# Designed miniproteins, single chains, part 95

Each design is a single chain, and the fold is of that chain. pLDDT is the mean over its residues in the fold that is shown.

## One batch from the design tools (miniprotein)

Design m3502
Fold by ESMFold2-Fast:
Structure m3502 (fold): chain A 96 residues (1-96)
Amino acid sequence: SLVLAEPSKEALEAYEEAKRNFKKILEVISKLSDEEVVERAQKVPEVKAAGVKTLSQFAAYLTGLMIRGIGALLDNDAEEAREVAELLKEILKALE
């Protein structure tokens, strides 16, 4: 039988940080106009490079980051999970 390996504490903690940062981003977005969200988000080089120009494209980008975070947790990749958490933190900082 295929048993999925349990994620390491390090991978789980990094994913939980990514999840907290994502929730804070959603809270901040609720207080800003669509135009302000996009303008501030584009200050993050990775968001700008991804071609995010609209709120719907930004929502798709954030969803993609959370999919990467979940994948990192399932793969027990603490480094990838930390990179996702840090990028979400930079996005949150740009929106604040």
Scores: mean pLDDT 86

Design m3503
Fold by ESMFold2-Fast:
Structure m3503 (fold): chain A 100 residues (1-100)
Amino acid sequence: LYNEGLRALLEGRYEEAVRLFREYLAEHPDDANAWLLLGEALLQLGRYEEAIEYLERSAELRGGFGVLELLLLSQAYRGLGREEEAERALDEAFARAGLA
């Protein structure tokens, strides 16, 4: 399931990736990476509110936001027209990457 979800995501089969990662997470709800990848697939589908929810879940399980989570959150907030939150996420990502 996890590897099949990854393949679907990489091949641009975003609806299938969402289904596969949801099925995987039903058995492995503490896999932060799977929540991150589900968020990425939802972001690609324009499902921004759901993407944010699952990216936050990934961060909660990992004990904080990583650079990739922050970059994806910035894109999701921008998709929703939430420009201040998008800018804050991007600035935090650059700070953590040593670019700010």
Scores: mean pLDDT 86

Design m3504
Fold by ESMFold2-Fast:
Structure m3504 (fold): chain A 62 residues (1-62)
Amino acid sequence: MPRLARATAHIPRAGPDDLALRAGDLVLVLEEVNETTVLARNLATGETGLVPRSYLEELAAV
């Protein structure tokens, strides 16, 4: 079940598979890749990519 989360920090894209985030961006967590990393969609930009779980604040399941 996808989860809604909020970015807690500004993260510029470092690699082609990484998701760029601004602090406060809403993201939809699509898949948990491993213990520290998730696949998410930034709802502000529509981009999908990998993001460290530690930079996300979970808000709701959707």
Scores: mean pLDDT 77

Design m3505
Fold by ESMFold2-Fast:
Structure m3505 (fold): chain A 62 residues (1-62)
Amino acid sequence: SMAEARRALERAREELEEAARRANEIAATHDSSDPEALAEEVEATMELIKASVDVLAAERAV
């Protein structure tokens, strides 16, 4: 339904905003010389990419 598609889009946008916030926080505070910190930055970046794709898919459904 259109209502379901709109709710999915709203949720996808909220998840994108949260992923962007997390990625920015990690990038700002983590030391890139630490391999564990680099792994967390990569994970946050991958989540941001996934959330961006989810928004694009949800926008096409509306």
Scores: mean pLDDT 81

Design m3506
Fold by ESMFold2-Fast:
Structure m3506 (fold): chain A 85 residues (1-85)
Amino acid sequence: TLTITVTGADGTVVTVTVTPAVGETVTVPLKELGAQVTVTKREDGSYVITVTSASGEETTVTTTASEVEIYLPTAKKVEDVSKLL
């Protein structure tokens, strides 16, 4: 079992728990962030986690931990930064 905590550029936090089998790929939509998480469990027990943001930016993390935190960057092509500052 792998618990993934994803924090969006606006500070929105979403936590997802997945239980992929070895060699299995699981994709979970993160509706609050307009993003998705893809998790693959490898033969060595490590997880390859790819988070794709609403703008199509990808963050990939490889871990053997049962819990991971991922922070999504601010995408200027999607966000109006003048309203945040």
Scores: mean pLDDT 74

Design m3507
Fold by ESMFold2-Fast:
Structure m3507 (fold): chain A 59 residues (1-59)
Amino acid sequence: GRLARDLLVRELGLSEEQAEEIVRLAEAGDLKGAAERLVRLAGLSWEDAMAAAQFAAES
């Protein structure tokens, strides 16, 4: 939800649109898809991207 979107924008410098799409994928159960976007857009390691995707799914 909104909290995860706001944190992705604030901490990773993503656009609101990019963060909303990542949260949408994670909430739909596509944690791998959300993590792949986080690696590509924010330069996160896979471990950090998966942790962020799980957080996005739960918030």
Scores: mean pLDDT 83

Design m3508
Fold by ESMFold2-Fast:
Structure m3508 (fold): chain A 120 residues (1-120)
Amino acid sequence: SITLTESGGGTFAEGSSATLSSKISGDLSRVISVGWWRQAPGKGQEFVASITRSGKKSYAKRIEGRATISYDWANSTSYLNLSNLQKEDTATYYDVVVTLGSDGIGPAFIEGEGTEVTVV
């Protein structure tokens, strides 16, 4: 029942900045965190950043200091700001919403389709 719509991708110069956004729609009552993950060509999925309902933020070590995450509760929109882009940041970036599990057995993960970032 949750839909994620990511935007902000495109082609960026090395050393530049990008702002990615994800509009979250549907039943948000069970959402415990929102986060950003990425998948580079030929590589597995990797964590980038997350923010909890209480505002606690977490960042992957590889991007710490170059990424900031925020959530606009009024507009149900998650933002990922990337600075000093490197060619290695080329990936599809997607939002991951974590909800409470229906049966109490762990959290459920809802992934968007993502927005593509190419660094040249």
Scores: mean pLDDT 85

Design m3509
Fold by ESMFold2-Fast:
Structure m3509 (fold): chain A 69 residues (1-69)
Amino acid sequence: DDEFRELAERLGISAEEARARGEDLDTLRRQVRGQEATRRLNARMKEAGDDLSLDERAALSREVAAELA
């Protein structure tokens, strides 16, 4: 399955390794979404500055979550 291979590659592992670990498509999808959310949040925090309050960080996290929904 092309999607399975692509998701495994995004996680830095081979499709063979993912299959050997017993990973399914839903697990890989969740892991890739988590990495993408972290990447986007980090990029926005970098643009906004490192002195963000907890409330400001929460707002950015909600914004990223809405984009990935």
Scores: mean pLDDT 76

Design m3510
Fold by ESMFold2-Fast:
Structure m3510 (fold): chain A 66 residues (1-66)
Amino acid sequence: MVMPIDSSYDEQIKHIKEMIKYLEKKDPKLAKEMKKMLDEIEETGVMTGEQASRFDKLLQKGRELY
């Protein structure tokens, strides 16, 4: 399943980018993985259910370190 990116998602992406910058200092590997996923989602303009699930897991791990 695919999901289009809307304005609400754009705001979430902004916060995610801020968290990634923080994580570059704490866990550079996690930061790279999150950035790669974000870049892939932004390139397609849609997010598959699989990408959403994986991204949510990465976000949760990031929040635990944040």
Scores: mean pLDDT 70

Design m3511
Fold by ESMFold2-Fast:
Structure m3511 (fold): chain A 57 residues (1-57)
Amino acid sequence: QAQQLLDQGIQALKQGDTQKAQQLFDQAARLAGELARSHGVDPQLGVQGVRDDFQEA
């Protein structure tokens, strides 16, 4: 499900809809963090990295 949101966000960026892309990426990051935690993986390593990358962009 998180992959679907990421794909939609990339598509929105291709169309120039940065606002929509930002919302979709934020939602995807949140879902990915919850999924990683349920599998015993540290979500802060992956999700926080994505957030820092977008903050610099």
Scores: mean pLDDT 66

Design m3512
Fold by ESMFold2-Fast:
Structure m3512 (fold): chain A 100 residues (1-100)
Amino acid sequence: MAEEEKKESEEFSEIMIKLLKEYRERGGTMEAIIELAREAGLPERWIEFIRKHARDAEEALALFITLLSIEYNKKSKVPKLKKVAELLEETLREAEAEAE
C-alpha cells in the first residue's frame, strides 16, 4: 500500500499543479473555479454547493479540489477509496435535503 499511496499522491499532485495553473491563467477568480468545475464534469449540484459555501476564490478552489477528489476516487480501482467517496457524496446529499 505505501508504494501505491506514494504513486497516487504523485499523480494527484500533478493534477493539482495543472489545476492551479489553469486557475491562475484564467484570472484566479470564483468564475474561473466554476468554469473549471464544469469542464471537469462536476455535477451542477456541486457547482451550486461551491457557490453557496465558498466565501472567496481560495475556499472555492479548496472545495473544488475536494469534490474533484471525490469524483476521481469514485473511478478508483481501490474499493475502499470508491466506498469512502460514495459515502461522502451521500452525506452531502443528506445535508442539502435537510436545507430544503
Scores: mean pLDDT 72

Design m3513
Fold by ESMFold2-Fast:
Structure m3513 (fold): chain A 100 residues (1-100)
Amino acid sequence: SMLERLEAKIKEEPENARTWLSLGLLYRSEGRYEEALEYLEKAIKLEPENASAWRALGSVYAAQGRYEEALEYYEKALELEPENEAAKRGVERIKARLQS
């Protein structure tokens, strides 16, 4: 029902970046990373200053084991919101993985 609601909302409000972000996070939770990336990239295209969307993109790349790309996107989120603890923890976790 959440997926159907989000898909209906996209048809009614295709410029609503928050709905695209929500779809990306939902598909990420389902392990559907290619679809997650597509929806998150749409959210970023609509709102390039949305730190939550950049952080979500980093989390998908991290889930895929693509740590260099994950770090780039987490750092972008942290540049936009320096006090964002979730983005800071993302950067710290990925740096630890790259040093291992």
Scores: mean pLDDT 85

Design m3514
Fold by ESMFold2-Fast:
Structure m3514 (fold): chain A 61 residues (1-61)
Amino acid sequence: MTDEEVLDFLERTLDALIAAGKEDAVRNLIRHLRHLAEQADPETKARINELISRAEERLAA
């Protein structure tokens, strides 16, 4: 699986967890994404940070 395919899978997983109201699971996945971002290249890091921002906004709404 490519990094792009992994990120697409993670985005779909976040969307599904948010839709199901599984806030704790979303927060745990965000924590994992933050760890991945620390070691990622600038392009991948920007995409991960965008996913985190979107998920946090959806949790607040």
Scores: mean pLDDT 79

Design m3515
Fold by ESMFold2-Fast:
Structure m3515 (fold): chain A 62 residues (1-62)
Amino acid sequence: GAGCVATVSKDYVGTTSDDLSVEKGDTLLITEVVDASKIKATNVTTGSTGLVPASVLGDVVC
């Protein structure tokens, strides 16, 4: 859900300007759940915000 913190379980490279690129082990602040397959998040390591597939998420803490 929104307001949760998640760790990235696998690398993802964004394909559009709306996508967020993440690396395994990054910490994400989930700002919005767009749909069942996509979330909007801020990468704490880089400070960038964008869309990532929910499949790249590891542990989620609310």
Scores: mean pLDDT 79

Design m3516
Fold by ESMFold2-Fast:
Structure m3516 (fold): chain A 65 residues (1-65)
Amino acid sequence: SAQERADRTLLALLPNVAGFDEATAEAIRERFGGRVPRDVAELTKVPGVGPEKAEAILRARDALE
């Protein structure tokens, strides 16, 4: 689906965003089965993802839209 494709693209690009690494992208893939929530509260459930990183992920998603 378009949403699954967008989430996959976002996760593949995250290690190229300042302050992110492959381990963070992999933790999100593991927690949510390759999906990226749009909710900061859900993203912060991932170990190593605080509110600042969650907001950065959502900003990266906006840049892809």
Scores: mean pLDDT 75

Design m3517
Fold by ESMFold2-Fast:
Structure m3517 (fold): chain A 71 residues (1-71)
Amino acid sequence: MAEKHLEEAERNLKKSEEALKNGDYDTAIKYATKAIEHAQEAYDLGTGELRQRALEIMQKAGKILKEALEK
């Protein structure tokens, strides 16, 4: 369960990065938010290294979200 959420978080993070690079701020916000939601679920369900990876995704997605909101 936790691993599935981590994989979905990583996938959504990548999509948010691509969208931000393309100036597609609405799409970047959408996927960054989904990445944070899945990473938070992975953090809550996981342990050790998985939780650390989830935190890293949340940090990266948070930066993308902030950048997209600033335009």
Scores: mean pLDDT 84

Design m3518
Fold by ESMFold2-Fast:
Structure m3518 (fold): chain A 64 residues (1-64)
Amino acid sequence: SEVLRAETEASALLLGAIILGADPEKVEEAARLLNEGDAALAAGDDEKALELYREAARVAEEAL
């Protein structure tokens, strides 16, 4: 699933950012977006979940 792949990528990037001691404000923002994506997925909104997971991944990469 595209959504599950995006969730996995966002989670991996966020974990990497945390381990490397990246920018804590961006780490917090990425975690918030990942949590919102999880909520959208639970509500059945796969399109919104996908967008939020992609945004979380981008923010996590920018934290580095």
Scores: mean pLDDT 88

Design m3519
Fold by ESMFold2-Fast:
Structure m3519 (fold): chain A 86 residues (1-86)
Amino acid sequence: MEKEQQLELEIEQLESFVAMLEYLVDEAEKKNASKESLEGLLKAIESLRKRLEELRPEATPEQQERLEELLERLEELEERIEELLE
């Protein structure tokens, strides 16, 4: 129970971080953000992806679905930033 509750809170926090990155990428696109800013966002995405992958083996099936959804969202954000860097 305690471990499952801790994972649930961490997943909720990661969902918030992914939503924040989505917002920051949208702003970066609108404002033609610098290469340094875009590279910073890529590093943040990589960090979150690694954390999501670490949680997968310990997650319940329902939690795994949520983690997979977050990983897909991060992949979309990474592709958007890579297009901006081209």
Scores: mean pLDDT 84

Design m3520
Fold by ESMFold2-Fast:
Structure m3520 (fold): chain A 55 residues (1-55)
Amino acid sequence: SSLEELAKELAEKYNLPFSLALSVVEIGVARGWSKEQIEEILKKNAGKDDILVPT
């Protein structure tokens, strides 16, 4: 799916686990975030145990 392709691209770009990138992409799309907003969240949470996302 397109979400998997985006997650793979961002995981490789930021050296993140694919599962983490996919989770953030799915959450972001469900909340109506743009690709740029999703990328910023992944970038800020690189190397973190927890994903900090706005609720």
Scores: mean pLDDT 74

Design m3521
Fold by ESMFold2-Fast:
Structure m3521 (fold): chain A 60 residues (1-60)
Amino acid sequence: GAHEALEEAERIAVLARTGRISEEEAIRRLQSMGLSREEARALLHGDGRAATARLEALHG
């Protein structure tokens, strides 16, 4: 559901911020969840609003 998608997106963002995966790999994973490249990149840079709304719409 939406909650699980949001938790996974947050996990991916944390992995990228801590250097465990590349930003490009994080974008690819977020795109597989239904985010655009711009929405994924904004989330990784601290603006998760569009990503949150998209994931709620797709997985709620």
Scores: mean pLDDT 86

Design m3522
Fold by ESMFold2-Fast:
Structure m3522 (fold): chain A 68 residues (1-68)
Amino acid sequence: GLALLEEIAAEIRRLYPQVTVEIVGDDTLVISGELSVTELTALALRLIGDYPEVEVSVEGNTITIRMR
């Protein structure tokens, strides 16, 4: 739910201050920024491991998180 996305957003902003984190609606979190493909992949894998309640997708330089 929204509360989980807000917790994820807060943690990402703390650990990766160089990225932009935006909550869209009540079920989607978008992470974007000037990150390499390697850095984006590493962040996506961390999110997949830590948050089984969400679906993580990587498209270009953007990571999208959606509630299952």
Scores: mean pLDDT 78

Design m3523
Fold by ESMFold2-Fast:
Structure m3523 (fold): chain A 61 residues (1-61)
Amino acid sequence: MEEKAKKIEEKAREATKDIEGVESVEASVQNGKIIVKIKAKNEEALKKAEKAVQRAVLEVL
């Protein structure tokens, strides 16, 4: 799970690097679940980042 979380975090950061307003993307493991936390300057950037992360996570699965 740690290995998967790190891989997902790297993919998520890569997928969101070109999205204006994204400040940070972090992945962690909590009770067997991988949780991705996105920090963005505004709601539009957050929505774009969420879609990009969803796509990146699907690729790591």
Scores: mean pLDDT 76

Design m3524
Fold by ESMFold2-Fast:
Structure m3524 (fold): chain A 66 residues (1-66)
Amino acid sequence: LEQLRAEADARLKEVSEKNVKKIREFEKEHPGEATDEEVSRFIGEVLREIGDELDREIQALKAAEA
């Protein structure tokens, strides 16, 4: 079971790095122009995607182990 947790943690780290890149791309599209509302909505969407991907990945790993 520890391998399952380690894989989930590695996936979380990978997703975090991907989202840092996505934030940089957003900044390129809105260089100093983005409103607080736009930034908050973008961050909210990113966090939701992270949560959904992690939930699916963890559930898939648990199912594969069963």
Scores: mean pLDDT 69

Design m3525
Fold by ESMFold2-Fast:
Structure m3525 (fold): chain A 94 residues (1-94)
Amino acid sequence: AAPTGSLEDFTTASPTVTITVNNTLDAASVRFTLTSESPGKETQVKEELGVSGETVTLEMQNYGQTTISLEVETLDPGKPRQRFPLATATVTLA
């Protein structure tokens, strides 16, 4: 089955996102990529390495209205890389 993750829209002064990903198709190694986009600001990209079933916590800069996108990619040597878009959310400054 495809891995799953979740993000929800939220309002905060200090955005911190906690994400759990389950079952990365028998991958021993994965990369989580969180991309943050705001108009007129530099795109922020946060990457964490992990294993299937682990929780990743990532902190992003809040510029008032920020769109966050989460992807996971399998990294096992000698296997095809597989990439899964998991979730998108909007963060609003409080």
Scores: mean pLDDT 62

Design m3526
Fold by ESMFold2-Fast:
Structure m3526 (fold): chain A 62 residues (1-62)
Amino acid sequence: SSMEKFLKEIEEKLEQIKKFEKQLHDAYAAGVIDERTYENGLSGLETSRKLLEMKLRRFLRG
């Protein structure tokens, strides 16, 4: 069903965000990126998470 496919897509994107958060943390811990780059990256991932949550809420309402 379209609902099942949509939910799987959201779950996959949320798992990808978790992977990127870990990669940013590992890169910062290794000294590959600076604190500003790390914080900006985390902020971007938080925005992506919120957009996915908004997309889910919109889907459930309409």
Scores: mean pLDDT 86

Design m3527
Fold by ESMFold2-Fast:
Structure m3527 (fold): chain A 68 residues (1-68)
Amino acid sequence: SLEDYYAELAGRVMLERMNAKTPEERAAADGALRGIIEAYEKNLTKEQMEEAVEKGRAEGLARYRTLK
């Protein structure tokens, strides 16, 4: 579903942000996150986007931790 797609993308990008050690890695993660936010802004309200991103982040991180 679209929600599952958003959850997977948000979780992946958030994990990359958390693991960024260099300015270059952080800039790349910031760019990816900005792209996701722009996509949401075209289809969702600010409030809906924030809710979707937070839920996606939590679900994605839990899923990625399970996968190691």
Scores: mean pLDDT 68

Design m3528
Fold by ESMFold2-Fast:
Structure m3528 (fold): chain A 86 residues (1-86)
Amino acid sequence: MSKEELEAVTEISMYIIAGAVHETIAKKALEKGDIETAKEHLELAKEYYEKALRLAEEHRDIPEAREMAEVAREKIEELEKKIKEL
């Protein structure tokens, strides 16, 4: 993997991790009945996964980026459903 490819994969991974962190915060908020905080963090998680997807699609020549694009796309669909149900 080139330095440029490694930098791209790292940035995409950071966005996916940020999304996962906000999902975890939202889940904890829902367990406490804090729907407003949960909704805010689900929206933030979706935004990070959308950033990951966009960057991954720009680097789709990298196999690892393609795999991360699929993860991000699936997460976006899941989060859209969760937000609609709140």
Scores: mean pLDDT 89

Design m3530
Fold by ESMFold2-Fast:
Structure m3530 (fold): chain A 73 residues (1-73)
Amino acid sequence: MPARLLNPVGFALALSEGAVLLGEADVASEEEKEAVIARWEAEGADLIAVEREGDTYHVRAARRDPSRPPRRV
């Protein structure tokens, strides 16, 4: 499945809740941004955050561990 795109705050919250950071990159173009996202998705990233700062995109990727059934009991 495609990774979920999160804002930086949501991504930081996911990391605080136990998501595993796979990597970070600063890239200067849309093409490079798409390439690093695709690479991390291939490595099993479930969560991606993209933040544009001036001329660069700050991209972060994380993986969630399999959790117990999400059903309320």
Scores: mean pLDDT 74

Design m3531
Fold by ESMFold2-Fast:
Structure m3531 (fold): chain A 71 residues (1-71)
Amino acid sequence: MAEELMKELEEEGKKLVEAARKGDLEAIRQYGKRVRELVEKLKEVGKGEEAEKIAEEIHRQALSAYLETED
């Protein structure tokens, strides 16, 4: 169960980074919400620390990709 949530977090995070690279504000909002929800669920199963570290890296990559987007 926790491993499935971790995998989902990584997949949604990848989608967030790609949305940020494309400058798709609606997709950034939707995937960002999904990442946050998954971190909350992982905290409930005792994996919050690992989930927060992954989410921090995802947000860092998404911000970098968004700032490089000119469209």
Scores: mean pLDDT 80

Design m3532
Fold by ESMFold2-Fast:
Structure m3532 (fold): chain A 80 residues (1-80)
Amino acid sequence: LTEEVREENRRAARELIERARELIEEAKKSEDKEEAIRLLIKAMFLATVAAASADLAGDEELKREALEVFREALEALEEL
């Protein structure tokens, strides 16, 4: 990959991680269990895509962060 493509993948991964975290927080505030489940599933999906983007960028720390966000969403889903 070119450095430009790697930087774009790093940026995409960071943005997806941030969005996934926002969805997890929104799910925790939701009084509708069904809505919370949908938000957490979306967060898990975004975290998975972020991990793939971080991997393409060669950013192992960012990939680890994305997988941690996935785990957080999964744990929140299991607590519903």
Scores: mean pLDDT 88

Design m3533
Fold by ESMFold2-Fast:
Structure m3533 (fold): chain A 61 residues (1-61)
Amino acid sequence: MEKKLEEEIRELEAQLSEEELEALRNVGPAFRALPPEVREKLIELGIKEGLLLIVRAVKKL
């Protein structure tokens, strides 16, 4: 599961520029100014990164 999430994250990152990835960290005016299709990819990336952190935290218990 963890490795699959890491692969999906890498695939999404490959479809996005560094500037678009930075907008995920600054969820605000910059994020809202992006095209809808880019925003949807960033939302999916954020969800997958969050899930990966949860999976890693649970495995450390």
Scores: mean pLDDT 71

Design m3534
Fold by ESMFold2-Fast:
Structure m3534 (fold): chain A 58 residues (1-58)
Amino acid sequence: MTKKEMEEELAKIKELIEKGKIEEAEKLAKEVVDKMLKEGNYKLAEEFVEKFFELLTE
């Protein structure tokens, strides 16, 4: 996964959160993190998790 693809997934998650679909947003976030970890993109996974929690604490 590229940084651009990560930002696109974060945008989708933000839309789900804004629609009140929190469980769907959390499921998508878990799938994205799992994919990045399997690809060895650990730094990108950490950045994604930090940004995801920022979206939840708005």
Scores: mean pLDDT 82

Design m3535
Fold by ESMFold2-Fast:
Structure m3535 (fold): chain A 79 residues (1-79)
Amino acid sequence: KVKVSDIIEQLLKILPGAEVRVEGTKLEDEVSIAGLAFDSPTVLRLLLDNGGKITFTTSEPITKEQRQAISQLVVELSS
C-alpha cells in the first residue's frame, strides 16, 4: 500500500503542471491502485481500491513515452 499523496507526487514528476482532482479519498489514505484509464489525450484517471479516484488533467496531450512511464510506475506502486 502507498499513500494517495505519494502517488500524486510520483505522477506529477511524469506529468508536471497537471491539474489534480481527488475524489472519495484523503491524501493520507494508504491505497492500492485498482485501475488506470486515459479518458482523453489530456486526462489520466486512477481508480483506487478504497473506491477513490485521482484525475490528472494536462494542457498538452499525454505522450506515448509518458503513458509508458505511467504504466511502469503504476506496476511498481502496485507491488
Scores: mean pLDDT 87

Design m3536
Fold by ESMFold2-Fast:
Structure m3536 (fold): chain A 69 residues (1-69)
Amino acid sequence: TAKEEGLKELEDAKEEILNSDKLSKEKKQEAVDAVNRAIDALSKQAKVTKDVFTEAAKAIKDKFNEAKE
């Protein structure tokens, strides 16, 4: 389902952050907490689309990765 696919996007973002050699342990923990809160909030929404999960994952990755637009 779209929700399952969206939750996978958040899980993938979490794994990317945890596997990064560029982030400190403290920053990795902050990112994990952010992803877990997003998963909890979005999983409780009955009418959330896959795109909402994808945008949430992108926002978290942008905050915690060295990548810039």
Scores: mean pLDDT 71

Design m3537
Fold by ESMFold2-Fast:
Parts: structure tokens; sequence; C-alpha cells
Structure m3537 (fold): chain A 100 residues (1-100)
């Protein structure tokens, strides 16, 4: 039950993050990307390693795209936040792989 709700919420957040990136809204894109990583971490704790990896990979790509937008705008704070999210995504991917 909870796993299915988390997967649906993660997909919804990914769409919202992509829309924010298209609009050049770095802050909103990073906020939704962070929430996707929280979902991935929760899925990892629930033993859904496959979904945790999927959302961590999605968050990694979203953080990279948000970083490109932040760089074009000269948003140094946005770049640093995006780097933090990239590192968290990599950590979740490693934890999920080792937990199998």
Amino acid sequence: MEVEELRERGRELAEKAREAIKKGDVETALKYTDEILEIAERLLKLGDYESAKEFARTALELAKEAMKVAEKKGDKEGILRAIGLVLRAIGILIDAELAE
C-alpha cells in the first residue's frame, strides 16, 4: 500500500520538477527533486530497492538539469544545492545496490 502511494507521488513530483526546469524555476525544481530523494530513501527502508534506484536516478537527472539552468542564471546557491542532491542520489544508489 505505502509503496504504491510513494511511487505515484514520486512520478507526480518528477513531472512538477520538469515543468519547473522548463520555466527556469531552479528553486522549485530543486525542492521537488529533494522530495523525490526523500521518497527514494523511504522506498529503500521499505525494501523496494528497484523503485529506490529508479527515483534516485530520476532525481540525479533532474538535479543535473536544474544545475545547468542555475549556471546559466549565475545562481551559485542553486548550483551548490543541486550538487548536494546529486551526491544524495549517488548515496541512495550505492545503499540500494549493497542492500540487495
Scores: mean pLDDT 88

Design m3539
Fold by ESMFold2-Fast:
Structure m3539 (fold): chain A 55 residues (1-55)
Amino acid sequence: MQEQIDRVRAVVLDLLKSGERVTVADIRRRVGLSPATFSRAFRAVVGESARAFLA
């Protein structure tokens, strides 16, 4: 699980640095994880739900 968490974190940081408009779907597509695995990893990264993080 830590490897997936690190991957999600890296993708989020990369997208934020680019200044692009970011959605949960965009991050999920780029990470290449299943929706369930992505949800768990993303929750760990932000300490809250993905929706709360991206508002």
Scores: mean pLDDT 68

